# Designed miniproteins, single chains, continued (5): the designs that were tried, part 27

Each design is a single chain, and the fold is of that chain. pLDDT is the mean over its residues in the fold that is shown.

## One batch from the design tools (miniprotein)

Design m16971
Fold by ESMFold2-Fast:
Structure m16971 (fold): chain A 101 residues (1-101)
Amino acid sequence: SLEKKRAEQQKKLLERLQKRIEELEKQLSEETDEDKKLELQTLLELYKAGVYLLQGDLEKAREHIRRAEELLGQLTGASDLRRAVLELSIAVLKTSLRQLE
């Protein structure tokens, strides 16, 4: 059925995102550069927001988007391109959240 195929696709996506979160958490624990730590923390919060959006937990998704914005505001050592990519990612997630409200 279409519902079964969608559920299987969503499960696989969630598993991939959860694995990426674990990889980012490990990378963050080993990182010594403060600017790189802020970039990794921002990215981690964005992946967590994505997981919660896929699970329909809009409140937790909103919390993690907010944390990502706060971390990005503290980031001063990133390249303009990397900052722009993070800003775009936040904007996309905020738009998705508004569409689901």
Scores: mean pLDDT 84

Design m16972
Fold by ESMFold2-Fast:
Structure m16972 (fold): chain A 114 residues (1-114)
Amino acid sequence: SKKEEAALLALKGKEAYNEGDYEKAIEYYEKAIALDPDNEHAWYAYFLLGEAYYKLGDYEKAIEAYEKAIAHDPKSGLTPYAYEKLAEAYKKLGDEKKAKEYLEKSKKLKEEKK
């Protein structure tokens, strides 16, 4: 039931995100992560949390969430996209050096055959 409740919360977060309610999406994703932090899919919840923070212009929190997504599963198929989003967020903060670094990390992962 705990795993099922976390999955339902993540789904409600995605629904709120798709409706443009990014604050509500954040609330649902944070509750989903808190309820089942050891979930094998927690990396995806962190990625979506980063997307919601980015939409609100909270680039520092978006960076933290994307970094947690990458840390949870560095070999995830979404990890190259998380690096691209990190680059976009760092560019918004004026850190062009970090933006270029993360774009290169994204390219390297896309070139690696698993």
Scores: mean pLDDT 83

Design m16973
Fold by ESMFold2-Fast:
Parts: structure tokens; sequence; C-alpha cells
Structure m16973 (fold): chain A 80 residues (1-80)
């Protein structure tokens, strides 16, 4: 699915980019997701991105990952 393709790209970014570069690329991905995904697919994308950010935050302790996770959580809350 398109959600799975976007998630695969996000996982590559998470594995290869700095947290600052990840923040920029995540913003771009979210903009693209809003233009291309249905509401249900966008919620799935957000929830799965949130899970990956929380897992990486737990592993690294990086507060920027925490801030990104909080931003995604707010986006989910606005849609529910």
Amino acid sequence: SLVDELLAQFERYLATLSVGELAIRLGDMIAHAHDTLSREELLEFYRRVLGLLEEERARTGDPILGALADSIRRSIARME
C-alpha cells in the first residue's frame, strides 16, 4: 500500500539521517501524505510513525525525537 511505501521511506530516514534532517523530511512526508492518503490511511501512517519515533526515543533518549512524537500525537488528536 502507499502507507507501507511511505513507512518504508520513513524507516530508511530514521536509520540514516540526523534527527534534524529527519524532522525536515518527516514534515515533507506528512505534507505528501495529506495530499495522497485517505483520512483512515493518514491516521494509520501517523500511528505507525508515532510508534517508530517512541521506540527510537526510548533507545536513544534524544529529546528532539520526543518533540516529534508529541507533534504527531497532537496531529492524531486533531483528526480523532
Scores: mean pLDDT 88

Design m16974
Fold by ESMFold2-Fast:
Structure m16974 (fold): chain A 68 residues (1-68)
Amino acid sequence: MPGLSGNELLVLETMKAHLKPGESITVEELAELTGLSKATVSRAVRGLVRKGLLERTPTGYRLTEKGR
């Protein structure tokens, strides 16, 4: 897989630990769970979406099959 930044890895692993398959989470909730700023989380989720590991939903972001 293309290399993940530390923030991308932290966000991805946090989503894997807290979400069931198909569940969505907001940038605000991810910031609370990770301790990162909303701006840092927004950059990390954009990178993960570009890499095909997350997808955007109407309520936030969820893991793709590749991200699980």
Scores: mean pLDDT 81

Design m16975
Fold by ESMFold2-Fast:
Structure m16975 (fold): chain A 76 residues (1-76)
Amino acid sequence: SEAIGKAGGGGMAGGGAAGGVTAGRLFNEWSGYDAGGEAGKKGGDEGGRAGALGTQRNGVPSGYLAGYKGGLEGGS
């Protein structure tokens, strides 16, 4: 359902954002901070979408993995 998808997506968006920010920092500390922020937001958005889709199709555990993977792809 939408409520279950949104609950899963919220946690996934947080995980995706964290992954994206971490990746950004690894590139270059100075010039990477703006890029890291954008990558974090993009990773969070993609992670949230992937998490919601995974949760709706296969339940919360697969939503977690889908969200994290989406966050990594968004952050790279």
Scores: mean pLDDT 48

Design m16976
Fold by ESMFold2-Fast:
Structure m16976 (fold): chain A 86 residues (1-86)
Amino acid sequence: MKIIIELKDANVGAKIAAIGVGTEGQLEGGSMEVKLDGDTLTVTIENASQRAVESAVGLARGIEQAGGSAKITQEGDTLTIELVPP
């Protein structure tokens, strides 16, 4: 599975959390790409493990619980998670 985490208006804590999910995916045999464009951080994980998927969804729930917003979409084997921190 491929995971794309798009973090908009990213604060330092949210960036660290998103990169942490990417790093977990890489350590589980996937690959990780990180791109920072202004205020938007994009973390892409190829060949993501089930644990990486659970961590990515957990990040989305944490952002929502903190008063931010999260949008999760799945098209085929690609999970896209769009996050706006509080």
Scores: mean pLDDT 84

Design m16977
Fold by ESMFold2-Fast:
Structure m16977 (fold): chain A 102 residues (1-102)
Amino acid sequence: MSPKEQMEKILDELEADPLSYPFREPVDLSLQPEFADLLDELISLSKIRELLENGEIKSIEEFYQQIQKMIDGVLKYYSPDSSEALAAERLREKFDALMASL
């Protein structure tokens, strides 16, 4: 399996997980206008997929950094008690396990 196919498989597994639901699409600024200046830090799985498909993510290391950036952004800007923050922590554990399986 090529590195790109490995990254696509991991992304498919994360998107299939119900815990990823808040992170599948970009932040809706009509509902959360306070995040307008933070969109580059609050990236979505769909944006990461676009970057992978467009060849902007060129390595497993860059892919890892993008997923970690997404998770870290949620944990930084959402309340620690939010459903989004709890989902992000669990998604991190799943992502680390998937990366270890490569």
Scores: mean pLDDT 79

Design m16978
Fold by ESMFold2-Fast:
Structure m16978 (fold): chain A 59 residues (1-59)
Amino acid sequence: SKKLLEEVLKEIEKNKDNPKKIEEILSKNSPLLTEEEVKEALKKAAELAPDSERIKLAL
């Protein structure tokens, strides 16, 4: 849902200084998002945590 994606993106931005928390947010919400929404969330996470190998591999 678009509303859920917007909430997930806000949570990722709030936790920009904590890559592990970003990974947790993605893992918790990915089953509830469409494939396109998951890609948008992963792209945002990769922008904020560019050195996270786990996030890079999920893209």
Scores: mean pLDDT 75

Design m16979
Fold by ESMFold2-Fast:
Structure m16979 (fold): chain A 80 residues (1-80)
Amino acid sequence: MDPAELKRLITDGTVDDIVDMAAAGASPEELRAYVDETARAAREGGLPDEGVEEVRRAGMEVVDRLAAGEPPEAVRARAA
């Protein structure tokens, strides 16, 4: 799998997990911790630093939108 394909799969999975966790009542702090853990796992899995940073940025942006009060369903739809 090339780095771009791997990054896409990790990013999509991370966004879905964050939205599901938020819908279940997870705090913004818990969601940010999850993003940090996912970025660490992606780096250990061999994703290049640039790709890891993109995954982290996308995840944190989703968390920030949820923390600002956007509905989980709307955040999921926008995270393309």
Scores: mean pLDDT 78

Design m16980
Fold by ESMFold2-Fast:
Structure m16980 (fold): chain A 95 residues (1-95)
Amino acid sequence: FPLEEAKKLMDEGKYEEAVKLLEKYIARFPSAEAYLMLGKAYYKLGDFEKAVEYYEKAIQLDPKFADAWRNLADAYRKLGEVEKAEEYEKKAQEI
């Protein structure tokens, strides 16, 4: 299960390796969960703009994915976009 291997890499702090594995996985099997994990990996690497991009892709596939909305809010907060962060936190709570 390639997504399980990506989770193990994330747990081990191997975020760059997780990104490479997830990008290969997503090319063949795009899913909201896989995009969420890729966004989290970029967030851990400090690439908040890419984290936003992949969290938005997760939400496009599953608009009821509360975890994706919460993580999107966290990434926007890191980018200094506080009003967007508050809006997306509220959306996560309403799901």
Scores: mean pLDDT 87

Design m16981
Fold by ESMFold2-Fast:
Structure m16981 (fold): chain A 70 residues (1-70)
Amino acid sequence: MSDVERGGRLFVERAFAMHAGDGLDGTSFADVSDAEIRAMVEALVARGVIAPEDAGPLIAWLRSQKAAGR
């Protein structure tokens, strides 16, 4: 397994915990747009949480996770 996949999975759990303070039922990953995924990752890069070079692979993995959850 790639470090990007592991990091992305942890990021999904953490990002949704932060985005939806009362849980995932109101804002599921399936309801998040590709633009919102990109905006969340870019916000984390701006805050210094994620390296800019890791943002692209993480966005691609998150979009893949959304597609796989169909």
Scores: mean pLDDT 60

Design m16982
Fold by ESMFold2-Fast:
Structure m16982 (fold): chain A 68 residues (1-68)
Amino acid sequence: SEGIKLGREIVESPDAQALEEKLIAEGIDRKTLLDILSYVAAYDIARAVGKVFGLSEEEIERLIEKGL
């Protein structure tokens, strides 16, 4: 989803803090930002669990796309 992609860009950015501050300064709705961060957190949890069960990254992404 678009929100997950944006959240991933924030998390993977070397200047994630600067990017977050810029988005807030540009008028990103607080609820939208929190929703994006929540989606990324859910993705990271799903990936951590999938890795424990020995799933590949592609299999984990498929499970996330199906909406666990």
Scores: mean pLDDT 67

Design m16983
Fold by ESMFold2-Fast:
Structure m16983 (fold): chain A 57 residues (1-57)
Amino acid sequence: SLREIAERLGISPATARRRLKELSKLSGTARDIAIRVLAKEAGVSPETIRRLVEELR
């Protein structure tokens, strides 16, 4: 969940939501790289980050 990502990154849920929203503005290779980097930092799968980005539209 978004809250779990925030806890893993050591940031607030509001900051995590903002970061995911910024990711949703990226496209192509830049988006894919940013998703993998955030997933590795949070210790979750890239698919988890992709799903959360999609939920934010």
Scores: mean pLDDT 79

Design m16984
Fold by ESMFold2-Fast:
Structure m16984 (fold): chain A 59 residues (1-59)
Amino acid sequence: MEAPETPLALEGERLITEGLRLIRENPDDREAILRGVGTVLRGIGLQTQAWLDAKRAAE
């Protein structure tokens, strides 16, 4: 469990978790899979941006 203070990092983590959950619960549902994949990709983008920002700010 991570507790990032950055709203961007928190949102990214939430989207990744939610997207993976959609895919896992509905593996045969094309709509759920597409929505889940899109949500995961968005979450990864936000999480990566937040991690890069946090890493630079860690000094």
Scores: mean pLDDT 75

Design m16985
Fold by ESMFold2-Fast:
Structure m16985 (fold): chain A 95 residues (1-95)
Amino acid sequence: IEEEIKKLGEESIKLVRELADAVRANDQERVAEIIDRLGEISVKLDELGKKAPPELRKKIADMVALLGTIELAYVTGSLTPENAERIAEELEKIL
């Protein structure tokens, strides 16, 4: 379970950084692809959280909250490269 969380977290960090680049390039198709994958990761993390011990559950909840911030920014049209880069930095601190 800890190894799965680490793998999903590392994938999230990579995707959020790629998201910043895609937003900067105004590549709307790539942005949508990355957002969809981050949504899949968020669901998997939430499922892992239901089975995790309390200390890992908090780490998962914090990661899911950060991914939710990206999704909300995308839906509201407020997603910026700077916002994505900050979220990637916060994800790195959790891992």
Scores: mean pLDDT 84

Design m16986
Fold by ESMFold2-Fast:
Structure m16986 (fold): chain A 72 residues (1-72)
Amino acid sequence: SGALKAQLEAKRKKQSAIAHELQKFIETMEKLGYPKDQIRAEALKLGAEMEALDSLDDVKALFDKRLAELLS
């Protein structure tokens, strides 16, 4: 049971991190004046890319890269 509990905690932490980074990305796009349909499409794409990653560090690195591209 301990091993299963650790796996569930890791999954919850990943899901929370993805949700947090996606929220920041959406808010940045809104501040830059992107249309709602484009924000939704980009958020769905980024979310899928983050879910495919194995580590929280990779999720954060992908967010930082996408945010830098958005702000350039």
Scores: mean pLDDT 83

Design m16987
Fold by ESMFold2-Fast:
Structure m16987 (fold): chain A 88 residues (1-88)
Amino acid sequence: KTVTKTQTSEPLTLKAGEKVTVTFTIDFDEDVKNALVTLEARNLETGELIELDSKTVDLKKGKNTITFTFTAPESGTYQFTVTVKGKA
C-alpha cells in the first residue's frame, strides 16, 4: 500500500537573511516504511520553490515530528510544505 501525506504551513512573512525553525506534526494510521520526506519553501510573491531537504526514513503509527531550519534568501511571504510518500 502506498501512503502519501502533504501538510502545508500558514504563510509567514520573512526578511532576507531571517532564520526560522519550522515543525510539522504528521499523524499516520499505520507504520510507513521507506518514507520519502520532502521539505519545500515557496515564496508566494515570486512563486519561487526552494527544496530544503529530502530524506528517506521509516515513520511510526501515530504522531511523527519533522523539524527543519530555513534561512530566507530574500524578503517575502513564505509557505512551507512537507510531503511524505512511502509504503504501509
Scores: mean pLDDT 80

Design m16988
Fold by ESMFold2-Fast:
Structure m16988 (fold): chain A 73 residues (1-73)
Amino acid sequence: MKELERRLTILEFRRLALETEIELLRRQLEKARAAGDEEKAAELEERIRELEEELKRVEEEIERLRKEIEEAK
């Protein structure tokens, strides 16, 4: 059980890191759109989508671990 809690903490840090990176890219996307740079905007949109998919996978793993911890209670 303690090991599952430690793994959960690591995944929560990973989630925070992904959320931070997505936020930074979204700010860059807003700047690219304001400048009319459609090519850069498209590249940033694709990268944001990739990170959002990774974030979703991390969130799903966190949810599974939380359920395992609750069941082991």
Scores: mean pLDDT 84

Design m16989
Fold by ESMFold2-Fast:
Structure m16989 (fold): chain A 58 residues (1-58)
Amino acid sequence: SEKLNKALELAHKGNTSEARKLLREEFPNASDETIDRALGLAMAGWFGEATQLLRDAQ
């Protein structure tokens, strides 16, 4: 989704606060731990792994 892609790009650029907000909106059932792990993956440029982790948490 557009919101997910924007969140991952923001995390990769170091804007973790805005990225976290967007991930919370897109994945309301994901835990804080899952969101934090996905942010870490996205910051490292591992967008596919971050996306899969978030989808598996729904």
Scores: mean pLDDT 85

Design m16990
Fold by ESMFold2-Fast:
Structure m16990 (fold): chain A 71 residues (1-71)
Amino acid sequence: SARTEELLAEIERETARILALIDQGKVEEALAALQALLARAHAEMQTLSPEDRKILFRKVAEAVERVLAAL
C-alpha cells in the first residue's frame, strides 16, 4: 500500500540518519533515534494488514542489523 511504501522510505531515511550519528560518535543520540524508530514501527504495525506487517517487519529487522553492525 501507499502507506507501507511511505513507511519503508521513512525507515530508510531514519536508518541513514542513525548511521551518520554513529559515524560522528554520537552513539547515545543514535540509540535514542533507534528506540524512537522501533516504537514508531511497532505502533504502525498495529494498523497494517498481516501482509504489510511482514514487509515492514523485514525492513525494520534490516535497519536494526545495519545499525548494530555499525556499533
Scores: mean pLDDT 87

Design m16991
Fold by ESMFold2-Fast:
Structure m16991 (fold): chain A 73 residues (1-73)
Amino acid sequence: MSEEELAEAELALVQMLLALAKIDYKRGNKESAIETAKQAIKLAEEIRQKYPSVKEEADRLIKEAENILKEAE
């Protein structure tokens, strides 16, 4: 697996975490939504440090997760 493929796989995982956080928030599971959004932020921060080529995408996902936190907290 190439570095590029690893970056794509890790970004896909962040996107899955954000989708789960949004579902939890819509269901009224605010605690789970907050926890999952925080996990997504941490993973995206690690990805942008390891893979500068996807920094912009990682930054956008972090912003999306931060919006979930603002709505849930």
Scores: mean pLDDT 83

Design m16992
Fold by ESMFold2-Fast:
Structure m16992 (fold): chain A 65 residues (1-65)
Amino acid sequence: MSEIDGAVYLIALAVASTVGDVELSVKDGKLHIVIRSEDDATRARLLEVAKKLKEYSGDAEIEVV
């Protein structure tokens, strides 16, 4: 189910980018995604999305600030 999981990961990332400011970088061969939000409720939702993305991303690291 890796193809379907990859599609879900990309869709979730696209949705996250519409809700908060998303910054992408590569550090030590790993993809780092930083999502910024000033609203506590939105930040909590983004943390839940980040947790789900981490299940599919393997080597990606996701931070919500």
Scores: mean pLDDT 64

Design m16993
Fold by ESMFold2-Fast:
Structure m16993 (fold): chain A 75 residues (1-75)
Amino acid sequence: SAKAEAEKYLAKGMEAFAKEDYATAREYFEKAIALDPEYAEAWSNLGQMYLLDKKDYKEAAKYNQKAQEIVEKKK
């Protein structure tokens, strides 16, 4: 299913992040979001990649806010 595939991409992104391959991690997190747009953890990790890789604090905050909105709607 799309959810199971999104989870696999999140795992691959986390593995790339652990190796400090931020560009590859970002691509995998973007693929996870494309398969499951309500995957809050993928949005949060994408925000962290923008902060660490691109030093883009504003874009990182935007993606972190998106993750928080998803969590709040899950209630």
Scores: mean pLDDT 83

Design m16994
Fold by ESMFold2-Fast:
Structure m16994 (fold): chain A 63 residues (1-63)
Amino acid sequence: SDLEKAKETLKKEYGLSDEEIEEIVELLKQGRFDEALELLLKKMGPENRATALAMVRELAKAL
């Protein structure tokens, strides 16, 4: 599914742990979109803002 593909990309290409991905998903479930994005950017790096925005949107749509 799109959700599983997004999670796998975050783990393999950006080095996020399952626990870090779970924290981002929980923030998105609570409607805390900006906090989820900032947490993701801390892990991916500020240069990856466009990709982080796309990933947060894909995760949110799949929830």
Scores: mean pLDDT 83

Design m16995
Fold by ESMFold2-Fast:
Structure m16995 (fold): chain A 87 residues (1-87)
Amino acid sequence: SGLKEIEERVKKLIEELKKALEEPLTEEKVKELEERAERELEELEKLREIAEKSAGPETLKWIEEAKEEIKKLMEEIKEKYEKQKAE
């Protein structure tokens, strides 16, 4: 189902964002991750609107937690890259 596919993509993105924080960042990688994060956040927002009408509270909580985690990790990546560029 579309929900399961989105869940798998989001989990993979979060894993990649966490791995990126453990390694030196390139401009190209930061841009790639930012573009992917923006797309997944848009899909999660669309999913949230649909889920609010038809899904249980557990699904809505997962969507909110996933959005928050992606936003937090992208903020950390951008901060790390700016510090990396300054050195």
Scores: mean pLDDT 83

Design m16996
Fold by ESMFold2-Fast:
Structure m16996 (fold): chain A 84 residues (1-84)
Amino acid sequence: KEVEELLLQAEAASALAIMTLHINGKEEDAREVAELDDRAREAARRGDLERAAELLREMARLVREKDPAASGAAERLEEIAERL
């Protein structure tokens, strides 16, 4: 149940990061983050939590590099990845 809660929190954090990038006109970066999010969800669905965590960390790094306004969402993604 805790893993399912973490995955829901990751979904919310990813959505916030993607929205922030879109609002700030960084459409290509938002698309790249969304693609990483899709891959992370697919890995989690297969039970590959290590891969899901790796993808969440990659997503967090990209978000942090591209938009300081989304750094809070990036921190949250990294926290969730560490707990998976």
Scores: mean pLDDT 85

Design m16997
Fold by ESMFold2-Fast:
Structure m16997 (fold): chain A 73 residues (1-73)
Amino acid sequence: MSERELEGESLAALGLMQVAVARLMLERGAPKEEVLKLLEKARELARRAEELGAREEAERVLRAVEELEEEVK
């Protein structure tokens, strides 16, 4: 694993953490705007992870974002 790939995987892991926090906020009745902001951050982290070569991990983050966005709307 290259340094770049490790950085990408780390960004994807941060993206999944953002999705987990967003889900917890949604379950606690937080405003949907706050939940969507966390999902936007997760999406940006996934994009950067893909650019660094962590494509599979980035795809996992994007799927989690899409699933939670459907629950918010």
Scores: mean pLDDT 83

Design m16998
Fold by ESMFold2-Fast:
Structure m16998 (fold): chain A 85 residues (1-85)
Amino acid sequence: SMEEVSREAEGFAWGAKAALEALDKYEDKIPKQYLGEISARAIGAGMAIGADWALRDDPETAKEKSKEDAEKYVKELVNEAIRKS
């Protein structure tokens, strides 16, 4: 439905913003050689997380959960990169 498509689009925006905010928070901990890869993976995953939450819950709750899950995902990516460095 068009309403579902519209909600997914909102979710993409919430997820992308949350991922970017988390990347800014952890920027100094990310090995520079992986910064581009981690940023791309984080933004893409954040968008998917946001879209999924937008379809499952009310906008306020979905936005909050998107931010929480996106930050967790970015933290996991950063920790993985540090272990592999």
Scores: mean pLDDT 84

Design m16999
Fold by ESMFold2-Fast:
Structure m16999 (fold): chain A 60 residues (1-60)
Amino acid sequence: AGADLPLTLEVAKLIVRAIAESAGRPLTVEEANKLAQELLDAGIKTVGEAIAWLRERLAA
């Protein structure tokens, strides 16, 4: 467990929802799935990179 874990779509979905919730911006399942796919399409491959990208994107 750590920032260097490989990012799968299922892990990305979980991280998106967790980060959005902690930022006070809870997302619908559809919104979370969309952001998770955008993460993978952007070439992000690790959990740490995903967290950084999501924090910037969600303005948390």
Scores: mean pLDDT 75

Design m17000
Fold by ESMFold2-Fast:
Structure m17000 (fold): chain A 81 residues (1-81)
Amino acid sequence: SNARLEAETLLALAVIYLHLGRKALENGDYETAIEMFEKAAELAREASRLAKGVDPQLATEAENIRSEAEKLAEEAKKKLE
């Protein structure tokens, strides 16, 4: 279905942003890390919403990426102090 394909695409983008955020965090670029992690969380949240009822495993994977991205964004925010 279009919803499944869209969810897969959004999750793939979320994973890319999560990776970019981690790289920025490792380099001490905390502002960029926060931006990338917040983008990853937003994309993963939408992917989970679209996958819900269509692909429960995909929805769970997206929720896990969202949770990790939100946690990493919070950690990066603490580094900006």
Scores: mean pLDDT 90

Design m17001
Fold by ESMFold2-Fast:
Structure m17001 (fold): chain A 77 residues (1-77)
Amino acid sequence: AEEELRELAERAARLAAEAARAYAAGDRERAEELNREAMELLEEAIRLAEEEGRPDLALEALRLAVEAAREAYARAA
């Protein structure tokens, strides 16, 4: 269960980073599509964390996604 949460969070973070890079490159349509997919995975990870009674995992999932997007955007800009 925790492994599934971690995999979803890591995938969401990866997609968020790709969305940030696409946006920085001027590909707004691709960025919006990737960001939408990232948000769906992040929401699922948060739901699973809540069901497991692990708010620490929900916070970690959010932190990973935000940091990945920020770092990718900063490097691309």
Scores: mean pLDDT 80

Design m17002
Fold by ESMFold2-Fast:
Structure m17002 (fold): chain A 56 residues (1-56)
Amino acid sequence: DGEALAALAREDQAAAAEALMAATGLSPEELGRRLLAAGAGETGAEALARLALELG
């Protein structure tokens, strides 16, 4: 779920990115574009956590 993926993103960004891609079907390039949209100017972990909450 989104909360578990958001927690994982703050601890292990790579594992969270893999899990989110598996859950959503996004490519690495598509995930990168969505991360920029979700958290422009934030850390990758924060942007990934926000996206996980949004998509979960």
Scores: mean pLDDT 74

Design m17003
Fold by ESMFold2-Fast:
Structure m17003 (fold): chain A 74 residues (1-74)
Amino acid sequence: MSKEYVKEAQKHIDQAQRALDAGDLDSAGRHLREAIDFAHKGIKAAKEENDTKSLEEAEKMLDEAIRLGERLDG
């Protein structure tokens, strides 16, 4: 389960980055919200599964989504 959440978070981060590059701030914001949600779900699932690798990946996805969100709000 945690790996699925990490994959979904990465997909939404990639889509948010493409939207930002295109100047579509509304689309970027929607994908960043999804990425943050999936990253949090991934962190929770990885902790329950004792999957250190998925936990590290999910935390990295959360950090990337937050940084992209700062570019939207700045």
Scores: mean pLDDT 82

Design m17004
Fold by ESMFold2-Fast:
Structure m17004 (fold): chain A 109 residues (1-109)
Amino acid sequence: SSEEAKEKLLELHTEFSKKLRPLLYEISSVYNVKYIDLIANTSDVSKATVSRYIYDPSLLVENLSEKSLKVFETMFVLALQEFNLSGEELLPKLEKLLKELKEAIEEEK
């Protein structure tokens, strides 16, 4: 169901945030701002919107759309590239979840 998919997205976002939080803490606030810029430019979404979705996962779940999913996907991919994370455990979970959520969005159109 779409509700189960939203719950899985929130859980994955929480897992992702826990993995990145120590790395982001070691990186200056200036680098964190640049990271938001990279996500915004790559996903074609405003910096304000990207910031909201990164820091408040409830907004991502509440306003679930192709646009919000693109922001999440871009955030995840860029974090793997920038922080040299393996991604081996998280990428299959992300890909499966994104597929389920994209299908749910298409059914609601």
Scores: mean pLDDT 61

Design m17005
Fold by ESMFold2-Fast:
Structure m17005 (fold): chain A 97 residues (1-97)
Amino acid sequence: SHLDKLVDQISALLKKYREAIKAGNKEEAEKTLKELEKQLALLVFYANLSDNEEVKALVEQLNTLLVEAKQASKTNKEEALALIDQALATLDQIKAA
């Protein structure tokens, strides 16, 4: 499905974002985050179009986790990485829903 392909793409971007944060590469982290935010906006659009309430709730949680990870990345790298790992687990739930 289009949703599954988008989830796989977002998963790859989250892993790339995680590695950029871990490495302290601010330029790569910012670039990856911009791409990730664009793909998440598209995921929100398709989730809303599907009328699947479970998928909508999980996508909202994923967006919240990414916002929290972005904020944490400024002050607590370890917290940011943990939030990204939670976001990856939430993506797996979206794909299974």
Scores: mean pLDDT 87

Design m17006
Fold by ESMFold2-Fast:
Structure m17006 (fold): chain A 55 residues (1-55)
Amino acid sequence: QKKIEEALEELRKELEKKGVEQEKIDQILEIFKLQVEINKDVEAVLRAAKETLKE
């Protein structure tokens, strides 16, 4: 659970840097949580999300 919380915080900060609205950030974080439950791999889901947000 700690790894999930750390990943959520890291993703949240990346979205804030991109200027995403807080309401949209909350929606994206909920989707991230669902993806982690489906894939059971927090690190893989986080890498995919961060790759999508790069550049």
Scores: mean pLDDT 73

